# Ledger of designs, part 41: designed miniproteins, single chains, continued (5)

Each design is a single chain, and the fold is of that chain. pLDDT is the mean over its residues in the fold that is shown.

## One batch from the design tools (miniprotein)

Design m17404
Fold by ESMFold2-Fast:
Structure m17404 (fold): chain A 110 residues (1-110)
Amino acid sequence: SLELVSGVRRNADGSWEPVPHPFSPSSLSEEDIKNLEKYAPLFREKLPDAVAVGAEGDTITVTFRNEKGELGTVTAKFKDGEPVEISVEGEIDPETLARFKEAAEEAKKL
């Protein structure tokens, strides 16, 4: 279960560990918490090469390392169960971005 955790980090052995966010998730609404619990497992499963998955309110943020070792983030904003905005910060490999968009589309089916 992903009870009241705002994110997960990938361990060196490839497993995922829930991490508390110092400013959330205790301030989130019940609907926000349900949305995060619903979406975060899908992104973690579909993006096993991600270095971190985080959540704030109606957004899911995934951090990736590119071929140069630089960190970049992709954020999806959800409204009524649909991804309404996808934003990118830093250098993200095109294949990684395509997989993220596929995971966001699968989130509509949840």
Scores: mean pLDDT 67

Design m17405
Fold by ESMFold2-Fast:
Structure m17405 (fold): chain A 79 residues (1-79)
Amino acid sequence: MSSEEALEEARRLVEELPLPEEARRRILDMLDNAAKAKSGKGMVIRTLKDAAAVARELAPEEVAERLERRLQEIADKIR
């Protein structure tokens, strides 16, 4: 999976999960900024990790854990 594909997949996941509006907005802004910057693999992986941290801060634990697991699966597929 490319870095661009990973960011798009992460965006879809964030839109599908029952995240609080503030968490969703902050995470989507982070993903959009990484996409606009044409971020390489390392920066995309960092962005996905930071997105999971935002979810842990702002979302219920169960939703944050689901997002973190799915974002890690996306990160592991980046080539």
Scores: mean pLDDT 85

Design m17406
Fold by ESMFold2-Fast:
Structure m17406 (fold): chain A 83 residues (1-83)
Amino acid sequence: SPEEIKEKLLRELEELFRETKEKVKELSPEEALKLIEETLRRIQELLAKYYPQLSPEQQEEVAKHVEEIMKELRELRLELLKK
């Protein structure tokens, strides 16, 4: 169902983001930047696969969540580039 797809997408996005944040703390700045790029690519792949299967209301909910994740990843990337 669209609801199950939404829940799966949100869960996978949250897990991916959490793992990325934890791993960047243990990596060199160069390795952390590569991981962030990989994470951004994987987010795009998840959205391409699941987003079209959602209702407009569900798409708006997911888009808001993705916007927050993307903002935090951009902030992490900028901090790493300063080092």
Scores: mean pLDDT 86

Design m17407
Fold by ESMFold2-Fast:
Structure m17407 (fold): chain A 76 residues (1-76)
Amino acid sequence: SAADELARKYAEETAELLKELLEKGYSPEEIAKRSGLPLSSVEWAVEKVEKGELLVDEDGDSAGPGMLRALKKAAE
């Protein structure tokens, strides 16, 4: 569905942004501080990205626009 495609796009864009931040030398702790996201959320997302897995949290919610928006600010 369009909603599933959008969720996948957010997950993929979030993964790409995390890779960029890691390549710049930021640790998960620094990304959490820069984005305002909980460290556990950043560590979870980084681990998923490194394993090539989908960004779906323990409550069944995909990495949403809120996480992507926070990471975009961290990347600036």
Scores: mean pLDDT 72

Design m17408
Fold by ESMFold2-Fast:
Structure m17408 (fold): chain A 90 residues (1-90)
Amino acid sequence: MVKEELRELFLEWAEADDPEERRKLADKIAELIKKNKLDDFVEALRLFLEGREEGLRRLEEIVGEEVVEKVLEALAKVLKASREEILAPR
């Protein structure tokens, strides 16, 4: 199922050590979301970003609690690295 594949890709992304591997996985995740029009996932993420508990619950139902925790931890690390790159461009 698409949700299982999405869950696996997010876990692989969160566990990836190499930036290039993370980029590959991010591309696969984005492609999967686009091809399958995962509006439910987008809505869940939107609610989560608004600070709504329902958003977190829905994300956990789609990708699982472990995946959500791992992704948030990895995302914080990646966003910090990306910010350094943005602050250093020509």
Scores: mean pLDDT 70

Design m17409
Fold by ESMFold2-Fast:
Structure m17409 (fold): chain A 94 residues (1-94)
Amino acid sequence: DLDKFAEELNKLLDKAIEALKKGDYEEAEKLIEEIVELITLPGTSPEAVEKARELIREGVEKAVETGDRSYVEDGLVEASALLAQDAARAAREA
């Protein structure tokens, strides 16, 4: 269910923003890791997964700093595109 998946992602993103606002860096990082795991496709490289994590972390940090949630949405879009491109590479090499 795509709607339920989007709901779960948005819930985790909102929790990550709230954790970082409270200075709970450990909880924020854990939530970012859960988000990355949800958007990771079969065949993605560890390097692509780490880059996706960085993009989501930057989005969360900017959302907290500016009060603008669109930075998290931008980070999620970029991370998802990166993972999709890497999965497509892996599928071509298989």
Scores: mean pLDDT 83

Design m17410
Fold by ESMFold2-Fast:
Structure m17410 (fold): chain A 92 residues (1-92)
Amino acid sequence: SEIEKQIEELKELAKRIRESLDRRFESLPDTEEVRQARKEAMRELEEGLKKAIEYLKQGKPRKAAISLTAGAIRAIGLLEEAELKVRRKEAE
């Protein structure tokens, strides 16, 4: 079905975003703060994907796209905040 195909496309997109986030987090120091930021970023992306799949099942592809995008933006924000905190500590 078209919905099943769209769900697979969303999962593949989320996977690519996760892999990109993982590579950037791996470039940061292995601190508890970075580990927690990584967990929270992955959780935000997963929640965005879950909501997106629910909206697709309801026949709402626009809301699905918005939900995944919002989750991805929150995840990237957590990564960028972690990167900024690392840079500040290295400058001290």
Scores: mean pLDDT 89

Design m17411
Fold by ESMFold2-Fast:
Structure m17411 (fold): chain A 59 residues (1-59)
Amino acid sequence: MSLEEIAELVAEETGLSKRRALEAINLIKMGGTDRMIARMLGISVETARKIREIYEKYA
């Protein structure tokens, strides 16, 4: 899947905007931890973990 398609899937599954989904994916690509991503984006650690699972499955 393209990064754009992964971001759309993340947005659909988490309720985040596509822009925030792309920001989360970029942080994952840069080696960010689920806790770091959660703090930076103001989301739960569980949501950050779910974004990582989606990215790793389709990237």
Scores: mean pLDDT 84

Design m17412
Fold by ESMFold2-Fast:
Formats: sequence, C-alpha cells, structure tokens
Structure m17412 (fold): chain A 86 residues (1-86)
Amino acid sequence: MEEILKEAEKLYEEAEKIYKEALKSKSAEEIKEALKKLEEILEKLEELLEEAKKLGDKETILYLELKIGVVRLMIGVLKYELKKLE
C-alpha cells in the first residue's frame, strides 16, 4: 500500500525531470528519447494503478489516476513540440 504510493511518487518525479529537460532542449532527438522514457513511466504507473485497485486503496488510486493524466498531457505536449521541429 504505502510502497505503491512511494514508487508512484518516485516515477512521477522522474517524469517531471525528463519532461522539463526535453522542453528546454528544443532538440527533436532529445524529445524522442524523452517520449520513450515517459511512455515507459506511464506503463509502470498504469501497472501500479491496477495493483492499487486490487488492494482497494482509494487514496493511492486517486493519486495514480491524477498523475497518469498529467504524464499523458506531458507526452501530448512533447509530441506537439516534436511536430514543430520536423
């Protein structure tokens, strides 16, 4: 229960760092690498969400649903920025 939340927080912090650096880079190659990493983090967060649902941990479920939404938005923004550079 608490371990799932801590892992989710760590993954989200990693996602924020990747996203911030990719936006600063304005490099198509760096954005493509960041997208791959963010998609991997998204998959891990979705796996943690399924585990939290099995445990009935409502607070962790809500946290994960919100952070998954934010990571999906980050991916969308980077895909849009990548299109501008292509």
Scores: mean pLDDT 86

Design m17413
Fold by ESMFold2-Fast:
Structure m17413 (fold): chain A 71 residues (1-71)
Amino acid sequence: MKINYEALGRALGLSPEDVRDFLEGKKKLSEEQLARLVRALHRGGLTDEEIAKILGLSVEQVRELLARAEA
Protein backbone atom coordinates (compact mmCIF):
# COMPACT_ATOMS: atom_id res chain seq x y z
CA MET A 1 0.00 0.00 0.00
CA LYS A 2 1.15 3.56 -0.78
CA ILE A 3 0.71 6.13 1.99
CA ASN A 4 1.24 9.79 1.09
CA TYR A 5 1.35 11.75 4.35
CA GLU A 6 1.68 15.08 2.51
CA ALA A 7 -1.48 14.50 0.44
CA LEU A 8 -3.39 13.31 3.52
CA GLY A 9 -2.19 16.34 5.49
CA ARG A 10 -3.36 18.74 2.78
CA ALA A 11 -6.80 17.06 2.67
CA LEU A 12 -7.19 17.45 6.47
CA GLY A 13 -5.44 20.79 6.97
CA LEU A 14 -2.78 18.99 9.02
CA SER A 15 1.00 18.73 8.69
CA PRO A 16 2.47 15.43 7.41
CA GLU A 17 3.98 15.02 10.90
CA ASP A 18 0.51 15.27 12.51
CA VAL A 19 -0.82 12.58 10.13
CA ARG A 20 2.14 10.32 10.96
CA ASP A 21 1.71 10.91 14.71
CA PHE A 22 -1.97 9.95 14.45
CA LEU A 23 -1.12 6.75 12.55
CA GLU A 24 1.50 5.89 15.22
CA GLY A 25 -1.12 6.42 17.97
CA LYS A 26 0.58 9.57 19.37
CA LYS A 27 -2.24 11.97 18.41
CA LYS A 28 -6.02 11.69 18.29
CA LEU A 29 -8.09 13.10 15.44
CA SER A 30 -11.64 14.39 15.85
CA GLU A 31 -14.44 12.28 14.35
CA GLU A 32 -14.81 14.90 11.58
CA GLN A 33 -11.07 14.74 10.78
CA LEU A 34 -11.28 10.91 10.70
CA ALA A 35 -14.25 11.10 8.30
CA ARG A 36 -12.30 13.46 5.99
CA LEU A 37 -9.21 11.23 6.13
CA VAL A 38 -11.24 8.10 5.32
CA ARG A 39 -12.96 9.89 2.41
CA ALA A 40 -9.63 11.19 1.05
CA LEU A 41 -8.11 7.68 1.15
CA HIS A 42 -11.22 6.17 -0.50
CA ARG A 43 -11.14 8.82 -3.26
CA GLY A 44 -7.47 7.93 -3.72
CA GLY A 45 -8.53 4.40 -4.72
CA LEU A 46 -8.01 2.53 -1.45
CA THR A 47 -10.48 -0.18 -0.41
CA ASP A 48 -12.37 -0.12 2.91
CA GLU A 49 -10.14 -2.99 4.09
CA GLU A 50 -6.91 -1.14 3.17
CA ILE A 51 -8.10 2.04 4.92
CA ALA A 52 -9.05 0.06 8.05
CA LYS A 53 -5.58 -1.55 8.13
CA ILE A 54 -3.77 1.78 7.68
CA LEU A 55 -5.80 3.66 10.33
CA GLY A 56 -6.10 0.80 12.86
CA LEU A 57 -9.91 0.85 12.55
CA SER A 58 -12.43 -1.90 11.84
CA VAL A 59 -13.88 -2.15 8.33
CA GLU A 60 -17.27 -1.39 9.93
CA GLN A 61 -15.95 1.90 11.37
CA VAL A 62 -14.51 2.87 7.96
CA ARG A 63 -17.88 2.17 6.30
CA GLU A 64 -19.73 4.24 8.93
CA LEU A 65 -17.34 7.17 8.36
CA LEU A 66 -17.85 6.91 4.57
CA ALA A 67 -21.65 6.92 5.09
CA ARG A 68 -21.25 10.38 6.68
CA ALA A 69 -19.92 11.70 3.34
CA GLU A 70 -22.89 14.11 2.86
CA ALA A 71 -22.85 17.83 3.83
Scores: mean pLDDT 70

Design m17414
Fold by ESMFold2-Fast:
Structure m17414 (fold): chain A 90 residues (1-90)
Amino acid sequence: SVQQQAAQLSLQIQNLTDQAKAAIDTDFPGRDAVIQQVLDQLSALRQQALTLAAQATTPVARRTFLQLAQEADAVIAEIEAAVAARKAAE
């Protein structure tokens, strides 16, 4: 269950990261809305990972979920920085 939950979260973070990068690199109507939606979903996954870490009964499970929350934070920061750089170039 812990292994399955961690794998699911990791996959969702990866898919959202790829979606955001594709949206940032492509000029289309509604791009900003798609990027914001991805950021909102990543923030929700971060909160889910933190909740699972708080509920974890083993140190290994807690560390795994805290690492996933940190990965989500890093990706959010990367996306926000990329969006800011793109806006400055426009």
Scores: mean pLDDT 86

Design m17415
Fold by ESMFold2-Fast:
Structure m17415 (fold): chain A 87 residues (1-87)
Amino acid sequence: SSAEEELERILKEIAHLTAEATNDDPEVVAEVGRMAREISEAKTAEEKKRLLERLVEFVLPLLSPEQAARVRELAERAIRILEEMER
């Protein structure tokens, strides 16, 4: 769906910002990729929200203030999408 495509784009942008912040640290890149995959594979909007919150908590300490502000904006947009998907 269009909503799932937008969520995937948001997750890719968060991964890209984290890779930039850590100079492509392979352990960080692998962990963010694993967490993003878990979010994409989760079967309910509620589970996706819970996993997204954990991804954000993991990446925020690794980011510059400007990158952190962008990730917070992206996370808020993702939460709105997931809330619209809830039944």
Scores: mean pLDDT 87

Design m17416
Fold by ESMFold2-Fast:
Structure m17416 (fold): chain A 86 residues (1-86)
Amino acid sequence: PLTPEEIIEELKNIYKEIEKSTDKAEQVRLVERARALLTEYTGIDYRNSKEKREEIIRKTFSDLPQEKIDEIIELYNKIDELQRKL
C-alpha cells in the first residue's frame, strides 16, 4: 500500500495528466483512478454530500495539522469539479 504522502503525490500527478489530456475517455479513467486513491487514503465514502464529507474529514483527522485537513478537503473538491466537467 502507498503511504499518505505517496498517495497525495500520485493525485497531484493524475491532476496534471487530466489538465494535459484532450481525450475524454482518458480523463474519465484518470478521475476514477484519483477517486480510488483518495478513498484508499481516507476511507471516506464518496456518496456523502460535499458538506458531510468535509464534516467527516475534519472530525476523523482532528489529530492532523489544519493545513493537512484542508489539503484533503481540497483534493475531494477538486475531484468533484473535474467529474462535473466530464
Scores: mean pLDDT 78

Design m17417
Fold by ESMFold2-Fast:
Structure m17417 (fold): chain A 93 residues (1-93)
Amino acid sequence: FEEILEKMRKYAEEREEPLKKRAETADDRERYAMLAEVVAELAEIMGDEETAELARRAAELLLSPDEAAFEEGRRLGTEAIARLSAFVEELQK
């Protein structure tokens, strides 16, 4: 628990500024994919491999020029975010 919180804190400190700069020049698809990448990294730190795999798959689909693939990426990304949020709430009980 404490180990996971420490890793998340370090991740936030190290990635906040680089991600902000990347977001300033990213288009909408790149921005969504970047968010999915962050969710995957956080899920891996928390030990939720299944959510991490969902988020990685979402990032791949969000960069696709195919609209159906992009919409599936958005669906998977939303699901991964919801799962990560629920896991964080469970840890904070």
Scores: mean pLDDT 75

Design m17418
Fold by ESMFold2-Fast:
Structure m17418 (fold): chain A 79 residues (1-79)
Amino acid sequence: SELKELKEKAEELKRKRRELILEEASETVEFIGAAVKTLADPKYREELLEEQREADELAKRAEEAKKEYEETVKKINEL
């Protein structure tokens, strides 16, 4: 059943999005920590830039997962 397969995919995407949200929260804490360190000592600037890069990459992954979830839910609603 296509409906069953789409529902299973939606649940898997929900789990993936939940994991990405938790990863984003963790990365935000690390970014804030690096920013505070950089304010105290400029030598930590490279660490701050790396944390920013990791946060940007994670945000892109979260956006892609959100779009795929929304497309899957739309297909379910059309059935």
Scores: mean pLDDT 80

Design m17419
Fold by ESMFold2-Fast:
Structure m17419 (fold): chain A 70 residues (1-70)
Amino acid sequence: SEALERARELAREAHELAQKGEIPEELKTQIDGAVTRAVSLAEQGREEEAEREVERAEKYLRQAKKALGL
């Protein structure tokens, strides 16, 4: 699943970002939630819904990078 692979990549990127600075708790919760939902939906074969959660996680990860001045 493309969504499953991308969700795993986003989880890794979020982990690496957390090593560079303190991610605001609200954004961390949104990223973790979206990644978790993307994985669950992809494993259920709900690929289109999983892709939407991946897009949401990417948006929050981008906001987290901006919050850290990256």
Scores: mean pLDDT 84

Design m17420
Fold by ESMFold2-Fast:
Structure m17420 (fold): chain A 59 residues (1-59)
Amino acid sequence: SKAARERFANFLVSLGLLSEAQARRLAAGELSQRELSEITGLSVSTISRLIADAEAPPS
């Protein structure tokens, strides 16, 4: 969902892995997991795990 992508994008910005402009593109669904891998230096598998972690509510 857009909300899940927005949370994940904000998480990556908080880690310093994405700029605000890149986060907006991710939230809009304009970045693939492969493109995220190239931008962040993380593997696609790591990105998939981080998305799953971002979907899990802290409480």
Scores: mean pLDDT 76

Design m17421
Fold by ESMFold2-Fast:
Structure m17421 (fold): chain A 67 residues (1-67)
Amino acid sequence: SAAEKGRENGIAGNLRSVPLGMSAEEAQALMAKINGKITTHRGVKVIDADSAKEIQGEIGRIQGEYE
């Protein structure tokens, strides 16, 4: 479902993909961005596909900085 895809890409997927060496400040900023894009559908917190894609781009940028 869209809700499951949103959770996987926006929260669980992104947290699982957090690059090694990410600073506490960057992790906190990323979590704030994720929380700002969370919506509620039928009592479940989700992130839409466009927001998840934006967050994935942010993860890629951070990975590039620590490579």
Scores: mean pLDDT 58

Design m17422
Fold by ESMFold2-Fast:
Structure m17422 (fold): chain A 75 residues (1-75)
Amino acid sequence: SKHEELLKKIEAIAKASQEMADRTGHPAFAEVAKKAQEAYEHIKANPELPISEVEEILRQIEEEVNEAVAEYTAS
């Protein structure tokens, strides 16, 4: 389902961000990984969340990934 597809994207971002945190040691990636994992758990605990709200959560996490990359490249 679309809900499961969005949830998988958030899980993938959490894993990728944690991998970047582990490889680079940069705290910005650890923070994104934490937020993505928290979002994953929130969505999984609330199956009644509208798809539009799940999409908005994913969009916010994607923006935080972009910010972490910007912080890392500025370092």
Scores: mean pLDDT 85

Design m17423
Fold by ESMFold2-Fast:
Structure m17423 (fold): chain A 65 residues (1-65)
Amino acid sequence: MDTLVITKDTTFQSVIPNVGTTVTLQDENGNLHTVSVNFMGEVEPVSLLPLKAGQRFTIVDVKYD
């Protein structure tokens, strides 16, 4: 599985390729976070994942709808 490292310029749209994609991320504490890109290209639920420079996530799963 690929590891995602957050930089100051990272957005979920830069790491999630397309609308209709659901990505499951695991943080450094082992918590799972699921985010999806809606038909507008917006990430939901972005408010559950604080993006800070140096933060690391493991990409656990990527599903295309």
Scores: mean pLDDT 57

Design m17424
Fold by ESMFold2-Fast:
Structure m17424 (fold): chain A 65 residues (1-65)
Amino acid sequence: SLLKKIQELVKIAMEKLVKQGLISKEEFEEWLSKLDDEEYLKAVLKKMQDIVKQAGPLTIIAVEP
């Protein structure tokens, strides 16, 4: 249940990153296809954190659930 909720939140955040031009559609599809892999999910979360850090606080505010 918790993992499923995390996957949904990550999916929403990824969609917002694509719309903001911070990740490509190809990256989004690749990440989305592997969110059920625990190791890959952790890697995606780290990548998203790095992207948000580079883009600054406006990106964090824009990625609201």
Scores: mean pLDDT 71

Design m17425
Fold by ESMFold2-Fast:
Structure m17425 (fold): chain A 73 residues (1-73)
Amino acid sequence: SLLDKIRDLLNEASDLINNGAPREVILDKMKELASTGDPFAQSTAKAIFEAKSYTEMDATIALGLMNVTVMLR
């Protein structure tokens, strides 16, 4: 499902941050998230693009994952 794809992309981004991946690699995953056309996914990707630190990106991804988990119930 589209929500499963969004969850998987957010989990991949979280793993990239935790493994110290370069910002550009994380942003490439977020471009894929934005390209899904889902308003929630686009809003989440935008917040990550605007994040000023890895801590802000990680917090935004965690919130996104919580929201997707609720929607998948």
Scores: mean pLDDT 81

Design m17426
Fold by ESMFold2-Fast:
Structure m17426 (fold): chain A 64 residues (1-64)
Amino acid sequence: SLEERFKYYDLDGDGVITADELNKLYPTRPELSYQLITLADKDGDGKIDLDEFKAYETSSLALD
């Protein structure tokens, strides 16, 4: 489920994903967090909400 994936990234349970949370999950790839936020964050906030995350994952996912 995309919602479970989002919760995995949302370490604090705030309902948003931040660069700091992504860096904790991917310490070897800190630039990934910046790229993900840049591509998914429509508001320019530096945060990704569930709707933006779903749109990003759905559009970028290689479907079955």
Scores: mean pLDDT 70

Design m17427
Fold by ESMFold2-Fast:
Structure m17427 (fold): chain A 77 residues (1-77)
Amino acid sequence: SKAEKILEEIKKIMDEFQNLYLEGKVTKEQIDEFKAKVDKLIEELKSTGDPELKTLADYIKEQVDKFVEYAKKKLEE
């Protein structure tokens, strides 16, 4: 389904970013790029009109936003 493909793409982007983070190579610009890519896919998931997918998209967004905030704070320390 379209939703499954979007979720697979989100997972791929998250896995790629996690690998960069663990290698200690993440910059503020890369964090912003990661957030932008995931936010776009979250909006595509919401655009399906399915209330369950909207709930899932909102949950994923909350987790991503928290991680982005945490990662940016760590770069400032």
Scores: mean pLDDT 82

Design m17428
Fold by ESMFold2-Fast:
Structure m17428 (fold): chain A 69 residues (1-69)
Amino acid sequence: VRGEQNPDVKEAQEALVKKGYGGYFDAVDGIADATFFSLLKQLAENPNEIPVDGIFGPKTENALKKLLS
């Protein structure tokens, strides 16, 4: 749903803030918007694993977790 909060997205945003990327977010709101996915694509070695479709799935979460580890 548009603008719906997602706990996995919020967890990912908090992890990005701890890595120093907090300036890309107005707040840790749990919303996977175009800015969030654009940031992930910039940081990921394989941007094709980070779809810009508003869906935060297991592949995106696994890629993010590996990136933030």
Scores: mean pLDDT 64

Design m17429
Fold by ESMFold2-Fast:
Structure m17429 (fold): chain A 75 residues (1-75)
Amino acid sequence: GASEGLRALLAAVRAARDEAEAIAALRHQTKTSPSSAARAAGHDLARALEAGELSVEEAIRRLETALAQVEKAGE
């Protein structure tokens, strides 16, 4: 579901040592996630990181917020 997909994205970004690794990890996870919401979030974050619109730390915070919202709504 969406929470599992978002959890995978969050883990991948947290494991990245730099922005390029975070972008690659997000793109890899979005190709393998069955959740359309997780794929959209990963795609949007990868594009924003490439554009310099946010930091890896901000991407982590956005994923944490999105995961909390999905888990609250999905219970």
Scores: mean pLDDT 79

Design m17430
Fold by ESMFold2-Fast:
Structure m17430 (fold): chain A 67 residues (1-67)
Amino acid sequence: TQQLQELKQRLQQLQAQLDKLKQMLEKAKQNGAPQNIISSLEKNIEETEEEIKRLQQQIQQLEQQLA
């Protein structure tokens, strides 16, 4: 369904954002960035991972209903 496709597209966007944030965190640590920058990136990563988990659950539930 369109709803399932939209959720999967959102999941791909969030996964790409997560990869970007993790890359930024790695570079920040290598460059000795201030702790507040590192903490901010870690928080953004955590929030993005939580959103991904919720979205994955919604996708699984919808796929079960469509099977």
Scores: mean pLDDT 85

Design m17431
Fold by ESMFold2-Fast:
Structure m17431 (fold): chain A 90 residues (1-90)
Amino acid sequence: INLSEEEREKEIKILKEALEALREALRALEAGDREAFEEALRKAEELINSIKNPKIREILLKGLEGARSARETLESLIKKVEEAIKLLEK
């Protein structure tokens, strides 16, 4: 993966923003706020679609589709984004 330092930093920033949106979705789901949940998932989807790495993008989009119907999938997706950030921060 030949990412410039600037491109890597930009991708990490997008992943961190997506992570916060997914955490917002989980909080909204726990509160029973369906509108906030759907809004947070849309924000996460837009952020994930802006990721340049096609493998990371594909994995996260697949997780996001499942997250709409299952809390367990949303929690798993949050963990995958955290792991992706750690890999890029090296």
Scores: mean pLDDT 81

Design m17432
Fold by ESMFold2-Fast:
Structure m17432 (fold): chain A 101 residues (1-101)
Amino acid sequence: MREKLERAKELLQKALDNLEKGLKLAKEGDLESAKKYAQEALDNLQEAARLLSSVSDYTYTASGLAQGAISNPETMVESLSLAIKQAKTALKIVQEKLDAL
């Protein structure tokens, strides 16, 4: 259990870093670079969801929002902002579970 929680935390932290970088670039109008960071975040979120079912609703929702950002450049800023909120909630839950061990 602990190893899965620590790995999920690492993946969620990487996903958040990539989502935040993607959001910054999307706001600057660099949609191609923003898509690359959103794709990296999507990969990290999907792996985290696979490892830990207890946060899968949040990681799955964040994954869908990241995929939406990649597919619809017009809504990229909004989708990435919402994905960040979901990923932060997932990370908080993982940290609370680690602290309870």
Scores: mean pLDDT 85

Design m17433
Fold by ESMFold2-Fast:
Structure m17433 (fold): chain A 97 residues (1-97)
Amino acid sequence: MEEKIAKIIAESVREASEKLLKIVLERHPETSEEEIEEAEKKIEELAEYAYKNPQEVLEALKEFEKNLPALRAEATPSQREHIDIVEEMIEKIKEKL
């Protein structure tokens, strides 16, 4: 059961992070190949951390969800789109758990 939860969280974190990177690259086509490779490496490191620490990641997501109204109010339109992606990730995790 715990292994399945860890996998769901890690895959959801990877998917959301890749979706965020795609949006950033569409807005910043000037992004260097080196910067893209570094971002992809960080996504893999984040997914691995989530797999190894699923409870810590879930607690962080709960804290993020609690602060969503305040974060959204202070966010730029671009940041709100990023917030929406994270919120969608949280909902998908809840659906699969």
Scores: mean pLDDT 80

Design m17434
Fold by ESMFold2-Fast:
Structure m17434 (fold): chain A 118 residues (1-118)
Amino acid sequence: MEGERAVLESPEVEVKKGDKITARVRVRNLGDAPVGVRVTLEVNGEKIIELDWVRLPPGATLELVLEAIAPKDGKARVRVEAFALEPGKTATVEVEIELYVNGKLVARARGTLTARGK
């Protein structure tokens, strides 16, 4: 059986082809077990950047800046996924996402994600 995954998504923001998209993502592991983190930047559901698996130990903070040029007009979004790396352990992470278009802050999301390992 696969472990549970918890997700935080930013609001969708309108972009035009050629816009510079900057995503600032902070993930803090609040738990006592290591967690896996995946971060994606999407335009119209198409992945422009995918940072696959990153292992984050207890108490550690991951800070990322993702930059991309919008390949087309549409809706941009950042997704952060957290998952437990150890069976029977719970992943608990604090996530903050800030989205900028051409240097202007256009969206923010914050939350605590909890996912149970199996």
Scores: mean pLDDT 84

Design m17435
Fold by ESMFold2-Fast:
Structure m17435 (fold): chain A 110 residues (1-110)
Amino acid sequence: SEMEQALQQLERVLGEMLLQETVFATDDSATVDDVKATFKKYAEQIITLAEKLKPYAPQLSEELKQVIKDSLYLLESATTKQGALDVVQHFRERVSEILLKLREKYAQMQ
């Protein structure tokens, strides 16, 4: 189903974000701008997935979009690599919580 495919894609994006957080944390050459550029791309992917999920879970889709909006605002204001990574970690954790709620909603629809 479209909902299941979107949920699987969201899980993949979150996994890729976690791996990239680890890479940036251990790479002393990585800049705050590198972190910002990379995680803006993940945010765009998650926005696309939120739109796909909207017909099935409109409230959770809007919550997901708000988390992205708030996190992008905080990410833009980050002045250090560690500050940017902290924003990304908090973003990933909040998106993961919404994913669990989306998975529960999907199970109830079966």
Scores: mean pLDDT 89

Design m17436
Fold by ESMFold2-Fast:
Structure m17436 (fold): chain A 88 residues (1-88)
Amino acid sequence: MIDEIIEALKNKDFDKALELTEEMLRSLLGEDEDTQENMLEAFKNALKNNNSDMVGSLLGAIASLQGHPPEVVRQIQGRAKEALEESK
């Protein structure tokens, strides 16, 4: 799913990126609706403001929540940042 979010960002399909991010947060955080809402709102605002560093950080946090090792988290952060920067 993270790879699908990154592809949506590259394609400038921000609505799909938001939908997939919401589905992933719901799956990972379950009953923590406040954290889900806060992270999704942060992601939405980062996309609106073209804040590639924040988009990378948020997808990295999601990868970490999934149990990915730090090396994979760093790669996801970089890929997400690059995808949004290329989508200008």
Scores: mean pLDDT 81

Design m17437
Fold by ESMFold2-Fast:
Structure m17437 (fold): chain A 69 residues (1-69)
Amino acid sequence: MEEKKKRIIDKVLEKLETLPLSPEQRALFEKAKKSKDIDEQIKLLTEILGRLSPEAQEEVMKVIKEELS
């Protein structure tokens, strides 16, 4: 369901905006925000998540879990 995927993506983007990101992570984040392709956004967000600290990953995972529950 594209609507549910978009809602999760939007919430993840909101959470990432509140986290301290490196310049490289911020560049990926800006690309994800500007992308109109859901699959591209998911790919970019996955790459950002893989580069986050364990603490930042946990914060993003909480948001995803809340949207799924």
Scores: mean pLDDT 79

Design m17438
Fold by ESMFold2-Fast:
Structure m17438 (fold): chain A 95 residues (1-95)
Amino acid sequence: DLLALALEVFRRARDHFEEIVKELSKREPFNGKDLETVYEAIRDLLRIMGVELPEDADRAELDLLGLALRIGMTTKPTPEDIAAGEAAIRAALEA
């Protein structure tokens, strides 16, 4: 269930790249900032992509979805890079 959601976030991040970049440009950089601000930004970006979050989504789930979002935004549109991105998400869930 969570893996399927993370892979969906990975795909949608690529499709919604421009919207995500526009939203991020309006916010303070969340790298090294307050953790609550980071999780709030992740939730807002997921809503922009039309991803439904579980009402009880915890920080570990948001960390995985945030990782999927980041990988999706940086993954090149080749089959090899897409497969590598998906493998990284699966590995993160199994860790």
Scores: mean pLDDT 72

